# Designs tried in a protein design run: designed miniproteins, single chains, continued (4). Part 59

Each design is a single chain, and the fold is of that chain. pLDDT is the mean over its residues in the fold that is shown.

## One batch from the design tools (miniprotein)

Design m14038
Fold by ESMFold2-Fast:
Structure m14038 (fold): chain A 135 residues (1-135)
Amino acid sequence: SEKIKELRKKLDEAIQAARTDVARSLELMDEAIKILKEIKNPSLEEVLQIIQDVFDVLLAVARALGVPEEKIRKLETLYTKFLIAWNNPNISKEELIEFLKKVRKEMLELLKDHPDVAARFDKAMDVIIEKLKEA
């Protein structure tokens, strides 16, 4: 899908920008969220790739902002738990969505001191959950 390629390119640009210009990374996230909203009927594989790219942006931005390593490690643990749930052949789409909502909530708590980052992540996850329902 052309829109998926465009979205993934914006997310990669956001990861690259995070190292030197967090504000630019967040602007690229805003652009990525706009593209994500335009995507119709993504495959489950495409949704997973988008989730992975969004988490990579989040970790890059958090590291650039000097979020404590303890909190970064907790973010990575939540991401790993999500991937384990995704790869469980017995999980329903409904259960996966509920698990993703729980992970989202816990990640937002860890990002409480960075409201601009938390807001972008929250918006991205909101749209991702809607796309996952369509997949």
Scores: mean pLDDT 87

Design m14039
Fold by ESMFold2-Fast:
Structure m14039 (fold): chain A 74 residues (1-74)
Amino acid sequence: SMEEMREILRETGREILELLKNNAPPEEIAKVALEGLKKVLDLLIKDFGMPKEKAEEGKKIMEKEIKEWLEKLK
């Protein structure tokens, strides 16, 4: 539902804000953002009829890019 999506985004945003207030490293912020994105994509598949195969492909691309980006920050 739209209310569930709004709640996921609000909770993810609050968690990111908490991390920013505590001067958390970009790696931790990126992990929280990725988890929030995965929850949104799962809801879009379940409630909004998003093609599962394409959503799964998108998740894999995002995970790979974030992992490579985090490795380059070292």
Scores: mean pLDDT 77

Design m14040
Fold by ESMFold2-Fast:
Structure m14040 (fold): chain A 85 residues (1-85)
Amino acid sequence: SDELVSQTKKKLDQILEETEKQVEEMKKAGSSKSDILKVVEQGIKEIRKVADDTMSVLSDEGRDKFEPYYGEVLQRFLDLRREVG
């Protein structure tokens, strides 16, 4: 369970980093706001799925450790969406 929490946190960080990098590259390339928002929304959907899959198999103690971190990553995505949108 602790290993799963640690692994999932790393996965969420990877998705966020890849999304932030793609958004920055798209901005430099002159991509439309609409196209950039689609990338951010895809990242949000992916982290929600990863979090839901993980939380479905975690103990209550594991969820208590994981949920605050997931909340922080989700908020960073929502902030990114607001900055684009």
Scores: mean pLDDT 88

Design m14041
Fold by ESMFold2-Fast:
Structure m14041 (fold): chain A 72 residues (1-72)
Amino acid sequence: MEYTEDERAARLVLRAFSYYDAGKKDEAIKYIQEALGVSEETAKKYIEDPQLLLEEARRRGLPAVAEVVERL
């Protein structure tokens, strides 16, 4: 299947929050870093405050990422 950058990032973000729900915060942070190319500190902020991640996804024009975050 062909994935856009947005679809690729959305899959990684969904997996990150699945790890976070399972109590695996370090793994969740790494998946957000891989999805968005952000620092560990920024990824941690996005996991702790998904509203910031939603705003960044909208700013970057990543509707699939935004949709994943809105459905958390």
Scores: mean pLDDT 83

Design m14042
Fold by ESMFold2-Fast:
Structure m14042 (fold): chain A 60 residues (1-60)
Amino acid sequence: TALVEEARALLARRDLPRAWAVLQQLPPESSRELYLELAELHRERGDERGAALVEAQAKA
């Protein structure tokens, strides 16, 4: 719960590396939506490879 709020705050600040580290600590049920949001932020920056890696992690 606290980690979910931390991840959302990091995503809002576009602190992508820290958001990624926090998301990896969450169970899949709690993190899938946030991983997809992180992937979208990578795409907005033109980082298609980063987006693909984040999406793959959400599905693992």
Scores: mean pLDDT 79

Design m14043
Fold by ESMFold2-Fast:
Structure m14043 (fold): chain A 100 residues (1-100)
Amino acid sequence: SEEQEERLLKLAEENLDGYAKEFPEVKARLDSLTEEQRREVARAFLYLVTDNERALKHFSPEDVEELRKRAEEIAKKAQSIKDFYKGLLLAAIDLVERRR
């Protein structure tokens, strides 16, 4: 499953680049991050859309629980699937920016 995880992470990174091109606010925030932080954003985004259990390998249980709660709130308020994914990505960026 590590091989599958690496493949999905690469797809998440490509998706991240796509959202950066489509949403100027996402690009501005990603451009302020280090390459390592951008990889953590891609991982957080991937885990939000696929498997939150895998997030525990890279994030605290508290951070994972917060991401899940934010994803639920975003899902309730989203007007489109595009808005939903943008919201999840911004939540992932918020998490990575506040990590110490």
Scores: mean pLDDT 74

Design m14044
Fold by ESMFold2-Fast:
Structure m14044 (fold): chain A 61 residues (1-61)
Amino acid sequence: MDKSDALGVAAATLGGASAEGAEAAGRLVHQGKDPEEAKRAILEGGADEEGAERALRLAGL
């Protein structure tokens, strides 16, 4: 399961994160980091709380 790719796409399209923030979140998931760390990267990318939660849920996190 490619959760890192799914999260990156979801963060950019549903979360409103910048491309850099979305890629950072996907990389954190690929490295086995906690979803909380990935969510922080999405929020730092400019997404709001609801968008970040939706992106994580869509990625299965």
Scores: mean pLDDT 75

Design m14045
Fold by ESMFold2-Fast:
Structure m14045 (fold): chain A 84 residues (1-84)
Amino acid sequence: MSIEELEERLRQLSQEFLRQLAEAPKSERYDLWAKWAQQIRELLEQIFARLKEQEPERAAELEAGLQKTFQDLESELERLKAET
């Protein structure tokens, strides 16, 4: 998939997740978040891999940012798990 296609999927998944989260009972929110976080991680890794192939300079700049994003996602999952 192109970077543009992956970014569009990321946008669609995020919008759908927020919609589902707003409607979901509290007991289901952890499962929804865990599923979304996994899908987002996979898409971000695919975007990064494509950037390394097409724009290695941009990929290098993004590498540190991805590490922080994954850490933030894991922190939020742990917080939500504690609430369940």
Scores: mean pLDDT 71

Design m14046
Fold by ESMFold2-Fast:
Structure m14046 (fold): chain A 70 residues (1-70)
Amino acid sequence: MDKEKEIAELEKKVKELTKKAGELMNRYRDWLENGPLPSKEELDRFVAEITKINKEISELMKKIQELKKS
């Protein structure tokens, strides 16, 4: 019965990470539309952060699918 609770917790984490990714993408879009280009250091940090979040989302989604498998 903990399986449904585990899936719900993982789905909540995916939603939180997706929101965080959206906030980062909004910042990136703002740089392109309104601001000067970020420094190489800022861009490298941005790429690292978004890559990390996307990888974590993919891993969590895979776990959710495995738990739903019957």
Scores: mean pLDDT 80

Design m14047
Fold by ESMFold2-Fast:
Structure m14047 (fold): chain A 100 residues (1-100)
Amino acid sequence: NAEKEILEYLKRLIEQTLKTVKENKDDPLAVEESLALGLIGVSIALKTAKRLNHQKAAEVAEKARDLIVKASEAARQGNFDEAIKLLEEALKLVQKALDE
């Protein structure tokens, strides 16, 4: 199921981004790079879901993208704990969609 594969990709992407942010709080550039790559990946997943008409995956990817954008802004302000919280919220959203 291509929709499940997109959601599993999003889960792995967000888990990796979250891990990098947690491990690199003392390296703001590494955090910004990880969040930028996360945004690229979620944008590709969103475009793919929309093109393949996978509406649930598209909605989840769009909400996850919005949370990662907010996480990027929090990280730019030095608020890494807020960035982590937002990424954890995005991960829970993707996991809920996978558990449906």
Scores: mean pLDDT 89

Design m14048
Fold by ESMFold2-Fast:
Structure m14048 (fold): chain A 100 residues (1-100)
Amino acid sequence: STEEKIKELIKTKSKYSVEGKSKEAQSIVERLAKLLIEGDLEGARELVREAAEKGYEVRVGSYVNEKEEVITEIVLEKDGEIVGTGTITNPSEVYKLAKS
């Protein structure tokens, strides 16, 4: 199915980068990026809950860039300050298949 092709492309062709001001912040963002790439939304929600118990807030947003790549931005905050960031780039074929 188209949905199966999209999932395979995300898992095999996505790129990601992560940064954190601490080992814990970097680990949270990296784990979240990997869960999102795998399509494990329940695991992602559980990680966000665990991060919240440690005082972290997670924000996730997505947009389509001029190359028709789907970009997912992860922001990790603590005490109102950004302490971690992540970016996932899906190949343009993902957006093109989803648009069809």
Scores: mean pLDDT 88

Design m14049
Fold by ESMFold2-Fast:
Parts: C-alpha cells; structure tokens; sequence
Structure m14049 (fold): chain A 88 residues (1-88)
C-alpha cells in the first residue's frame, strides 16, 4: 500500500541523513532536501511516485558514498520534484 511505501521512504531518508552526517559529508542543501522529502513521504498516496522517489534516493545515497556530492544533490532534487508533483 502507499502508506507502507511512504513509511519505508521516510525511514530510508532518515537513515541517509544520519549516515551522511556521521561521515561528515552531508551538505546543508542535501539535509534540507532530505527533510522536505520526509514530510512529503508521509502525505503522498501515489505508489508509483513513492517507488520512483525511493529509487532516486537510493541512487543519490550511492553517489554520496562514492564522493560524488553533486550527483547526489541533483538526484535528491529530482526525487523531491517527483514527490511535490504527486502531492498536488
């Protein structure tokens, strides 16, 4: 269900934020994007949008761990756009 997907995405967003902070590689913009997406993940009921956003967040996390902060930020911006469009 979309409610389950939203909870999973919110958990993944929290985990990414905590891990990036622990590694000292989180940018202010990345933290802001992750927090905004978490708020939307609790309200979005479009399962396809939640799945797509989750995939983009996973790709962003991998890019950040590889040291590619620019790609990570771009993918997080794309994920936020998906969630915002689904919340309208």
Amino acid sequence: SAAVLGRILAHELDRMLEELRALGVASEEQERLLREMKRLAHSVTDAEALIRAGRLVGEAFRAALAGDGETATRLLREALKVLREASA
Scores: mean pLDDT 87

Design m14050
Fold by ESMFold2-Fast:
Structure m14050 (fold): chain A 65 residues (1-65)
Amino acid sequence: STKIVAKAVKDLTLKGEETIELKKGDVVELEISDDKLTVKVTKDGRSTVVPLTEIVKYLELLKVL
């Protein structure tokens, strides 16, 4: 699967299997599911899975790994 590095454009809370709080300017790693319905977001070694449509407008894509 393709990994993407993205930056939060505002403070947001990701509520999936684990709750992850992002601050504006935080850099995270994204791994989009094969069906493109969910995304795994990783920050500082912690991960949660959220619907892609819930976060896409709050993240600026920086690069594809």
Scores: mean pLDDT 81

Design m14051
Fold by ESMFold2-Fast:
Structure m14051 (fold): chain A 75 residues (1-75)
Amino acid sequence: MAAVEERARGAAKGLLTALENGQDPEMLAKGARVLAVEAREAGNPEIAEGFDRISEALRQGKVDEAKKLLEELAA
């Protein structure tokens, strides 16, 4: 449980840094979707829902919303 949360926090920080460095939001949305699947398979649906919301925000071009969601997961 704690290890999954630590990995999710690290992944969220990584995605936030990549987004801040101008990485393609569509590519990052795909990454967030993969992380959502991994979290769901690990038995953590709350983290999976978080990454699904981030992926959707990035796909819709809502970069500021995605950053806020990533900051919440990274905390």
Scores: mean pLDDT 81

Design m14052
Fold by ESMFold2-Fast:
Structure m14052 (fold): chain A 97 residues (1-97)
Amino acid sequence: GSPGNEAAAEGIAGVANSFPEISAEARGNTVVLTSDGSEKGIAALRKAAEEANKVPGVKAELKGDTVTITLADSEEGVKGGIAGAAAVAGGLSEGAR
């Protein structure tokens, strides 16, 4: 990924790691979110994936207890990273209720 996409991915990972039920790791233009296996953690990941997928240049895929977020390798992906961080934060907050 580009340096801008990598910074955006790290931002998303940082936000997700602020939630006790979630562990996140940034790898280039990709962020992997993993739940603690709790019902709240899984619900939080589902909401985060749904909200992230609404952002142009952001793709989120839920597989079991893991969500993979991919930023497009473009200016839209960099802009989507900022909006994606907010979307992930909102989804995680709602799912963890």
Scores: mean pLDDT 77

Design m14053
Fold by ESMFold2-Fast:
Structure m14053 (fold): chain A 59 residues (1-59)
Amino acid sequence: IDDQIKKGYITLHNIPVPTPTHYDLIDLAVKKGIKKIIVDSNTPQSVIDEAKKRGLEVV
């Protein structure tokens, strides 16, 4: 995760339902000034919507 932060993104993986971990990673991205999160097919739409609401680009 530290390597992803240095590269300017955070990746969300392998959790099919919204969890505190997903929202904690979004909070971490905002705190670190990260502009982008990378999602997979298992990322819930509610997590994607929260990231976009907080100003993150979703890839």
Scores: mean pLDDT 69

Design m14054
Fold by ESMFold2-Fast:
Structure m14054 (fold): chain A 60 residues (1-60)
Amino acid sequence: ATDEEKEKRLDELLREIGARLASLPRERAEEYMQEAGDIVMNAPSLEEAIAGLERLLAEL
């Protein structure tokens, strides 16, 4: 996939995570938002950020 396709997938995953978090208690939502941010900031590549967010979304 192109970098543009990867960035689009990343944005889609963040939107899905945000939507799932809206149904959780505030404390849990804050924990998962922090985890999602850490995945994006610390991932060495877009592919690894996407994989991390897909794993996180699967836990929700």
Scores: mean pLDDT 81

Design m14055
Fold by ESMFold2-Fast:
Structure m14055 (fold): chain A 84 residues (1-84)
Amino acid sequence: SSAEVVKLLEELKERIEKAETVEEILQLLEEARKQLEDLGAHEVADFLTGLIGSVRHLASEGVPVEEIKARLLKQLDALIAALK
């Protein structure tokens, strides 16, 4: 359901806010993507696949983890707002 998807994304956002490394952020995104697939939320899972790619790219370019995290949290906020 939409409510279950929103709750999962809000919990993901809280966990990312506490994450200290790119590796931790990527693990959280992969776990959430799998849970979204299991819920049948395929479009939202595909969006997270794009975010994973973006995080990997920014990290490879030497972007600081705090900047990657800030950009990621903005994208998650926009996604959550669009689903409400």
Scores: mean pLDDT 89

Design m14056
Fold by ESMFold2-Fast:
Structure m14056 (fold): chain A 100 residues (1-100)
Amino acid sequence: SVRDILLEFVEELTERIKEEFGDKLSEEELEQLKKDLVDTVERLLAAGASAEDVLKAIYNTFLDFVDQKLKEGKLSEEDKKKLVEILQELVAKTVERLEA
């Protein structure tokens, strides 16, 4: 289902971030990010939003999180570039799954 594909995307995104940035981001911060992204998927799908609209909302929520961690000095501008690259890779993969 569309819901299962979007929730799998959130799981894969948060696991990749934990693997690559677990030394800079706490377990609690990553758990809160995952919760916020899952809540966004569930809320928007319940409201009748398209998968594209949900992915855009996830993208914005994720960038807000990254920018907040930059402001806190926990991430660098180089870390942001790598995180955006990971996000874009997984979004592209998810779009292909949704179009199948």
Scores: mean pLDDT 88

Design m14057
Fold by ESMFold2-Fast:
Structure m14057 (fold): chain A 84 residues (1-84)
Amino acid sequence: GNSELLERAVELLEEAIRYIRKGDNDKAIELIREAAKLILEGTPDYLRGIGLALRLIGAEVDIRLGRNDEAIRELERVIEELRE
């Protein structure tokens, strides 16, 4: 159900962090976009889901601007909130 979608989203975000660290930003962005879809579907609180998805868009922008450390920190914060 919803918990399985959010668990998959966490796995995708953890993999995205690995790809950022390897310099494969295109693959990282692909994984972040997949995670955002699962978060929007799996989060019962619509406003919380939108808030998390917007933060993922912010991380994608940081990756495109070469701010990889900022992107990783934001992805780690989103992962922690999904586990709470």
Scores: mean pLDDT 89

Design m14058
Fold by ESMFold2-Fast:
Structure m14058 (fold): chain A 82 residues (1-82)
Amino acid sequence: ISEETRNKILELAKKGYSQKEIADKLNISQSTVSRILNLAKKIGDINKHSQQVYDLAQQIAQMRLQSQVTDNDIMMAHHILN
């Protein structure tokens, strides 16, 4: 299954289409749609957890007042100076 097809399956599911309807629209078997949706949900949950850990690490780094400045802070300073 191509990544383009996977994205279309996810988009149709987001719109509330049933697995059968998605299968019919994409000319794919219903079992394939079901498998992709189950895998996508599992991957999404894992990615969301990893993103939360990453975001927390970034916030901790900022709270430590590290000498590194956020790109947004640098850009905002440049916009104020300009």
Scores: mean pLDDT 68

Design m14059
Fold by ESMFold2-Fast:
Structure m14059 (fold): chain A 75 residues (1-75)
Amino acid sequence: LVEEVREAAREAARLAAEYALRTHPELPEAEVRAQAEAVAEAAIKAAEEAKSEEEKRKILEQVRKEAEELRRLLA
C-alpha cells in the first residue's frame, strides 16, 4: 500500500510541475520539479508513518484525488 502511495504521489508531483510550468513558463524547471517532488516525499513519509492500513488508504485516496484534479486542469 505504501508503494501505491509512492506511485500516486510521484504522478501527482509530475502533473503539478507540468501545470506550474504551463501557467508560469518563466519559472526555473529544475526548482519547480524539485518542489513538487518534496511535496510527494512528504505524502510518502506520512504513509510510512501511518500505523493502520486505513490511514494509508486515506492518504492514497487524497493523493489520487489531487492527481485527478491536476489532470482536469491540464486538459
Scores: mean pLDDT 80

Design m14060
Fold by ESMFold2-Fast:
Structure m14060 (fold): chain A 102 residues (1-102)
Amino acid sequence: DELKKLLELRKEYERLAEERERLAREAERAYREAVRSEDPTPYLREMGRAIARASGEDPEAMEERLLSSSLKEAGRQVALAGAIAGTYQIAASSYKLSAEKL
């Protein structure tokens, strides 16, 4: 049943989108605390882990990248996590529309 497969794919991508959206929000909160903190190090590490989980990259490599970057560059990485979440949301919506047309 193709409809059942499309509904299962929709549910899976909705779950993946919700997880990436949560991770993007975690990264954004950590970024705001990093900008306001005298020691941004713990917040940059928190951001690195959240962004890595959203993008599927190595968490330690992402932490090192953010720790060696400027706060402006760290902000761009937070925006990337949001963009990845948006891509999964579009995929979930596409599967929903495909299922509704069957």
Scores: mean pLDDT 78

Design m14061
Fold by ESMFold2-Fast:
Structure m14061 (fold): chain A 68 residues (1-68)
Amino acid sequence: SVEEIRRKILEYLKKKNKWMTVEEIAKELGIDEDTARGIVNRLVMEGLVEKRLDEDGKELYKPVKDIP
């Protein structure tokens, strides 16, 4: 389910606790990149994940430190 994939993504990000691309997340978890991107963007909207662009213009994502 989308909810299970969402939980796996959030757990993985919290475990790594570093800036990561959607491509890296999708590859490590064996998830479709489009699905991972949709879920990660939703987590950003919910304030659970931060989004940033690096100097090369890549989209990077990191979990918010104070996740409830």
Scores: mean pLDDT 82

Design m14062
Fold by ESMFold2-Fast:
Structure m14062 (fold): chain A 64 residues (1-64)
Amino acid sequence: KREEIRERERRSMEFLKELGEEYKKQADLAFKDPSKAALGQSYKRFADGAFEAVRRMEERFAEE
């Protein structure tokens, strides 16, 4: 049933949300140190990408 695929997709979204939150925290910590600005940018990019992927997936489910 479609439900099995949606459950797997929801688990993937939950995993991405968790990763996004972790990368966001790492970015915030890195940005407090000017010497780690590049590292902070990388973490922010990963967090933004993860959250964007989740938003895209949620929009598709809401549109259904």
Scores: mean pLDDT 77

Design m14063
Fold by ESMFold2-Fast:
Structure m14063 (fold): chain A 101 residues (1-101)
Amino acid sequence: MEEAKKLFIEGAELLSENRLEEAKKLFEEALKKAKELGDKELEARVLAGLGLIYLLQEKYEEALEYFKKALEIYKELGDEEKAAELQEHIDRLEEAIKKKE
């Protein structure tokens, strides 16, 4: 858990520095470790982070796919609050894309 969480945190820091490909690599490593550990909650968090990277790259369809994958995991976990929060972010992103001319 600590190792996977650390990879996620480091990836998030690189993301804040606009180092998108390096952040993506760390998130992919965190995702692999989360799956190895069976940490579904961390898996969903990392998938949401990958969605944010695609969003920043203006790859909006890929961003939505990753956010939707994270949403499905939260639904499987019965985390209604996290699922609702992520659905709200998805809805806002789809609306923003639609309004972009």
Scores: mean pLDDT 82

Design m14064
Fold by ESMFold2-Fast:
Structure m14064 (fold): chain A 61 residues (1-61)
Amino acid sequence: MSEEEKKYLAAGKKWLDDAKSPAELRRLVAAFVQLLRKEGVPEESLAALEAELRKYAAERE
């Protein structure tokens, strides 16, 4: 991962840390990926970040 991708991943994990349920975790992953897409992050980086965030969310269930 690039340094920029690591920063986005860290920010996403902090967003997920406040989630109260597995369903909310899944919605927050989708919302964060959509936010990054709007900010112009490349689709290849979005796919990698979404996979890592989904994995992190699953480990928190």
Scores: mean pLDDT 78

Design m14065
Fold by ESMFold2-Fast:
Structure m14065 (fold): chain A 93 residues (1-93)
Amino acid sequence: SEALRARLRAILEEGTARARELIARGDNAAAEAVLHEMFTRMLDLLAEEAAPEEVRLAVAEAKAEYQALLDDPAVSIEEALERAVARLEEIIA
């Protein structure tokens, strides 16, 4: 659905813009909370709209990958964010 894609893009754009602002201010904990909320909002929207299971699983897997990157001390929050954004843009495209 084009309407569903537009809503997912809006959530992604809002979440990433806010997270980037928080990271720029050195507030990594707040940025992590914003990104967690972004993934939760996307998954809730996909469930509400009865989106195909493959799309819901892809977003859930992207969230798990993002969380794994945050647990890796060699990966910065900026790197984890950019990888998560790229993966979500691929899924939404």
Scores: mean pLDDT 86

Design m14066
Fold by ESMFold2-Fast:
Structure m14066 (fold): chain A 84 residues (1-84)
Amino acid sequence: MKKLTATAEVEAPAGRYAVTFTVELDDGTKITSAATAEAPEGGRVTLTSTPVEVPEDSKIKKATATVVDADGRRRQVPATVKEE
């Protein structure tokens, strides 16, 4: 097994956010990881997932982050995935 961490950047107002990372593997498998983040001053925020375990030979096809603020506004941004 190898560990993957997903990272996304978003420009957001100050507040609390729920973020859901979705990593799609080359075989069509989708892995979801949820996180909560706070931005006290707002601006550009870097969001990082909890590491997720996948098979050693898994290849990443696509990664996205869905960010939801306290008012329920949704924003989808690309995510970058790194192996640990």
Scores: mean pLDDT 75

Design m14067
Fold by ESMFold2-Fast:
Structure m14067 (fold): chain A 71 residues (1-71)
Amino acid sequence: MAEEAVRRAVEGLTQLYKELTKKYGIEYAKEVFESSGKMAVAEIGRRYGEEAAERLRQRLREALESVEKEA
C-alpha cells in the first residue's frame, strides 16, 4: 500500500509538472511541483512512515530530472 501511494504521488506530480510547463512555463511549474511535492512527502510520511517519505523524496528528484532531460 505504501508503494502504491508513492507511485501515485510521483505519477500525479510528474503529470502536473508537464501540464503546467506546457500552459504556464517551466519556472511556475517547478515552483508548484516543489510545493506540492513537499506536501505529498509530509502526507506520505504521516500515513506510511519516514521510509516511505524518503523514498518519495528520492523518486520525485529522479522524476524531475527525467522530465527535464526529455524537454
Scores: mean pLDDT 80

Design m14068
Fold by ESMFold2-Fast:
Structure m14068 (fold): chain A 69 residues (1-69)
Amino acid sequence: MEEALAELKARANADGTVDLGTASEVLTRHFGLTAEQVGRVLAEFDPDGDGTIPLEKLEELVRRAAELA
């Protein structure tokens, strides 16, 4: 959990967001989630489909992924 959150923060964009592609890669690698599980979690955190997740939501994102793992 801590390693996934640290990697997401390290790979964050200068504007304080993380791309969905980056989040998908990190969640798959650290939690062993299927593509379908990752897609479901990401849809919960990007309902508007803008393709990014703000830094303030990363801890909640990682917690949600850990619940599914």
Scores: mean pLDDT 79

Design m14069
Fold by ESMFold2-Fast:
Structure m14069 (fold): chain A 56 residues (1-56)
Amino acid sequence: KKLEELSDEEKLEVYNKWMAVAKEMAAGNEELFQIMVDYFYKEAPELKEWLEKKGL
């Protein structure tokens, strides 16, 4: 239920799904894409921290 309980593969899957949704919703609008990405990181700060540790 918590991101810290997920495997690296599961965290990457969540990240990829969120990036796909953000890209689809943005439809080429980079400003909207950034807003969507910021929203996802606000909702899951542990995922953002994990990505920073992985250098992604």
Scores: mean pLDDT 75

Design m14070
Fold by ESMFold2-Fast:
Parts: sequence; C-alpha cells; structure tokens
Structure m14070 (fold): chain A 105 residues (1-105)
Amino acid sequence: SEVVEEFEKLVEALVGQMEELKMPKEVIETVKKNGKKAIELFKEGRYAEGFETFQKGLNEAYKLASEVIDDATEFKLRVAFNYTQHKAKEILERHGIEVELIPLK
C-alpha cells in the first residue's frame, strides 16, 4: 500500500527527530507502538481509525515528554508532532481519504 509506505517513512523521520532531541526511550517507544497500530489499521482499510490511533499516541507521548523535558525542547517536540500530524493528513487526503485532526493538548 502506497499509504502505508509513505506513512512508515513519515514515522521513521519523526523517530529520528525525537532521537536527535534525546527523548526518553519510553516516549519514542510510545510513538513507534502507535505508529505500528496505525499501519495495521491502514492495511485493513481502517484509515480514519488508524489516523485517530496515531494522533492519540502522539498526545500520550507528548504528555510523557512534557513531564521530563525543558520548555525549549517541548516546543521543538510540539512542532515536530504537529508537522507529522499535518503530513499524515496530507498523505491520506491525496489518496481520497477524509480524516480529522486531533489537536495536541
């Protein structure tokens, strides 16, 4: 699936950014776990559910990170997560799939 391939590359890029920001292992694993769940749902044609699962995973990772990182790093992480959400939406919409953004809290 072209959607799966593009999304996998997007998640790999986000994980790389998180590693450069020196995010805790548990925060990175939360993103990887929810990315994998989203991919499994996309393979089943459950695109809206997969995107919702991924976005909820980003919110959980953000909450975990915000408890242990400084404000400057938190801002960079928020920008990276927001960018990833918008790019994931663009990927899905280019393939005719309508999805809703869940804002980071």
Scores: mean pLDDT 89

Design m14071
Fold by ESMFold2-Fast:
Structure m14071 (fold): chain A 92 residues (1-92)
Amino acid sequence: SAAADAQEFLANLPASLAKAKAQKHEEAELEKAKEETVPQIEEQLKQLGAQGMPQAVLDEARKAALEALKKGPLEAVAAMQRVLAEHIVAQA
């Protein structure tokens, strides 16, 4: 089920993020990755909106992602996906 998949994603998210962060980026590469991350977040949210995700949830996910972007691009994507997954679990 979607709720079971979302719960499994949330349970695995810290380990997946830690594994991804094991690859170090130099400061210049990190700044470029941040700039590339914003369009990716917006495109994913647009696609989810087209699939029927409520606008309030999309707005919350965007806000969480942009705040987490201060910590890095991986944290931004993780924050967005966490908000989306928690919403799916709550609807189960």
Scores: mean pLDDT 80

Design m14072
Fold by ESMFold2-Fast:
Structure m14072 (fold): chain A 94 residues (1-94)
Amino acid sequence: SLEERRREAVRILLGDEVLTDEQLDKAMEFLEKNREKIVEKIQEKLGVSKETAEEIVDALLGRKPLDPSKITFDQFEEAREIIGEILKEELKKL
């Protein structure tokens, strides 16, 4: 399901972190609520267009499959680290 894909995306973003189902749900809710802010931050940090930042973020959030013709592996990995750090800081506040 779409929910299962999004849960897997959160686990990938946080790496080897052990998460409860409640923490996964909160992380998913945060990412959906803050998608536009995350896109803006990726755009600023990577120096990419808004279209490219949206493709990267949507791939990392499990909304779209990764398109290697639009995104480099280095851009994807750097964005994963940035979003993972944002998410880790937010989980500390929950």
Scores: mean pLDDT 77

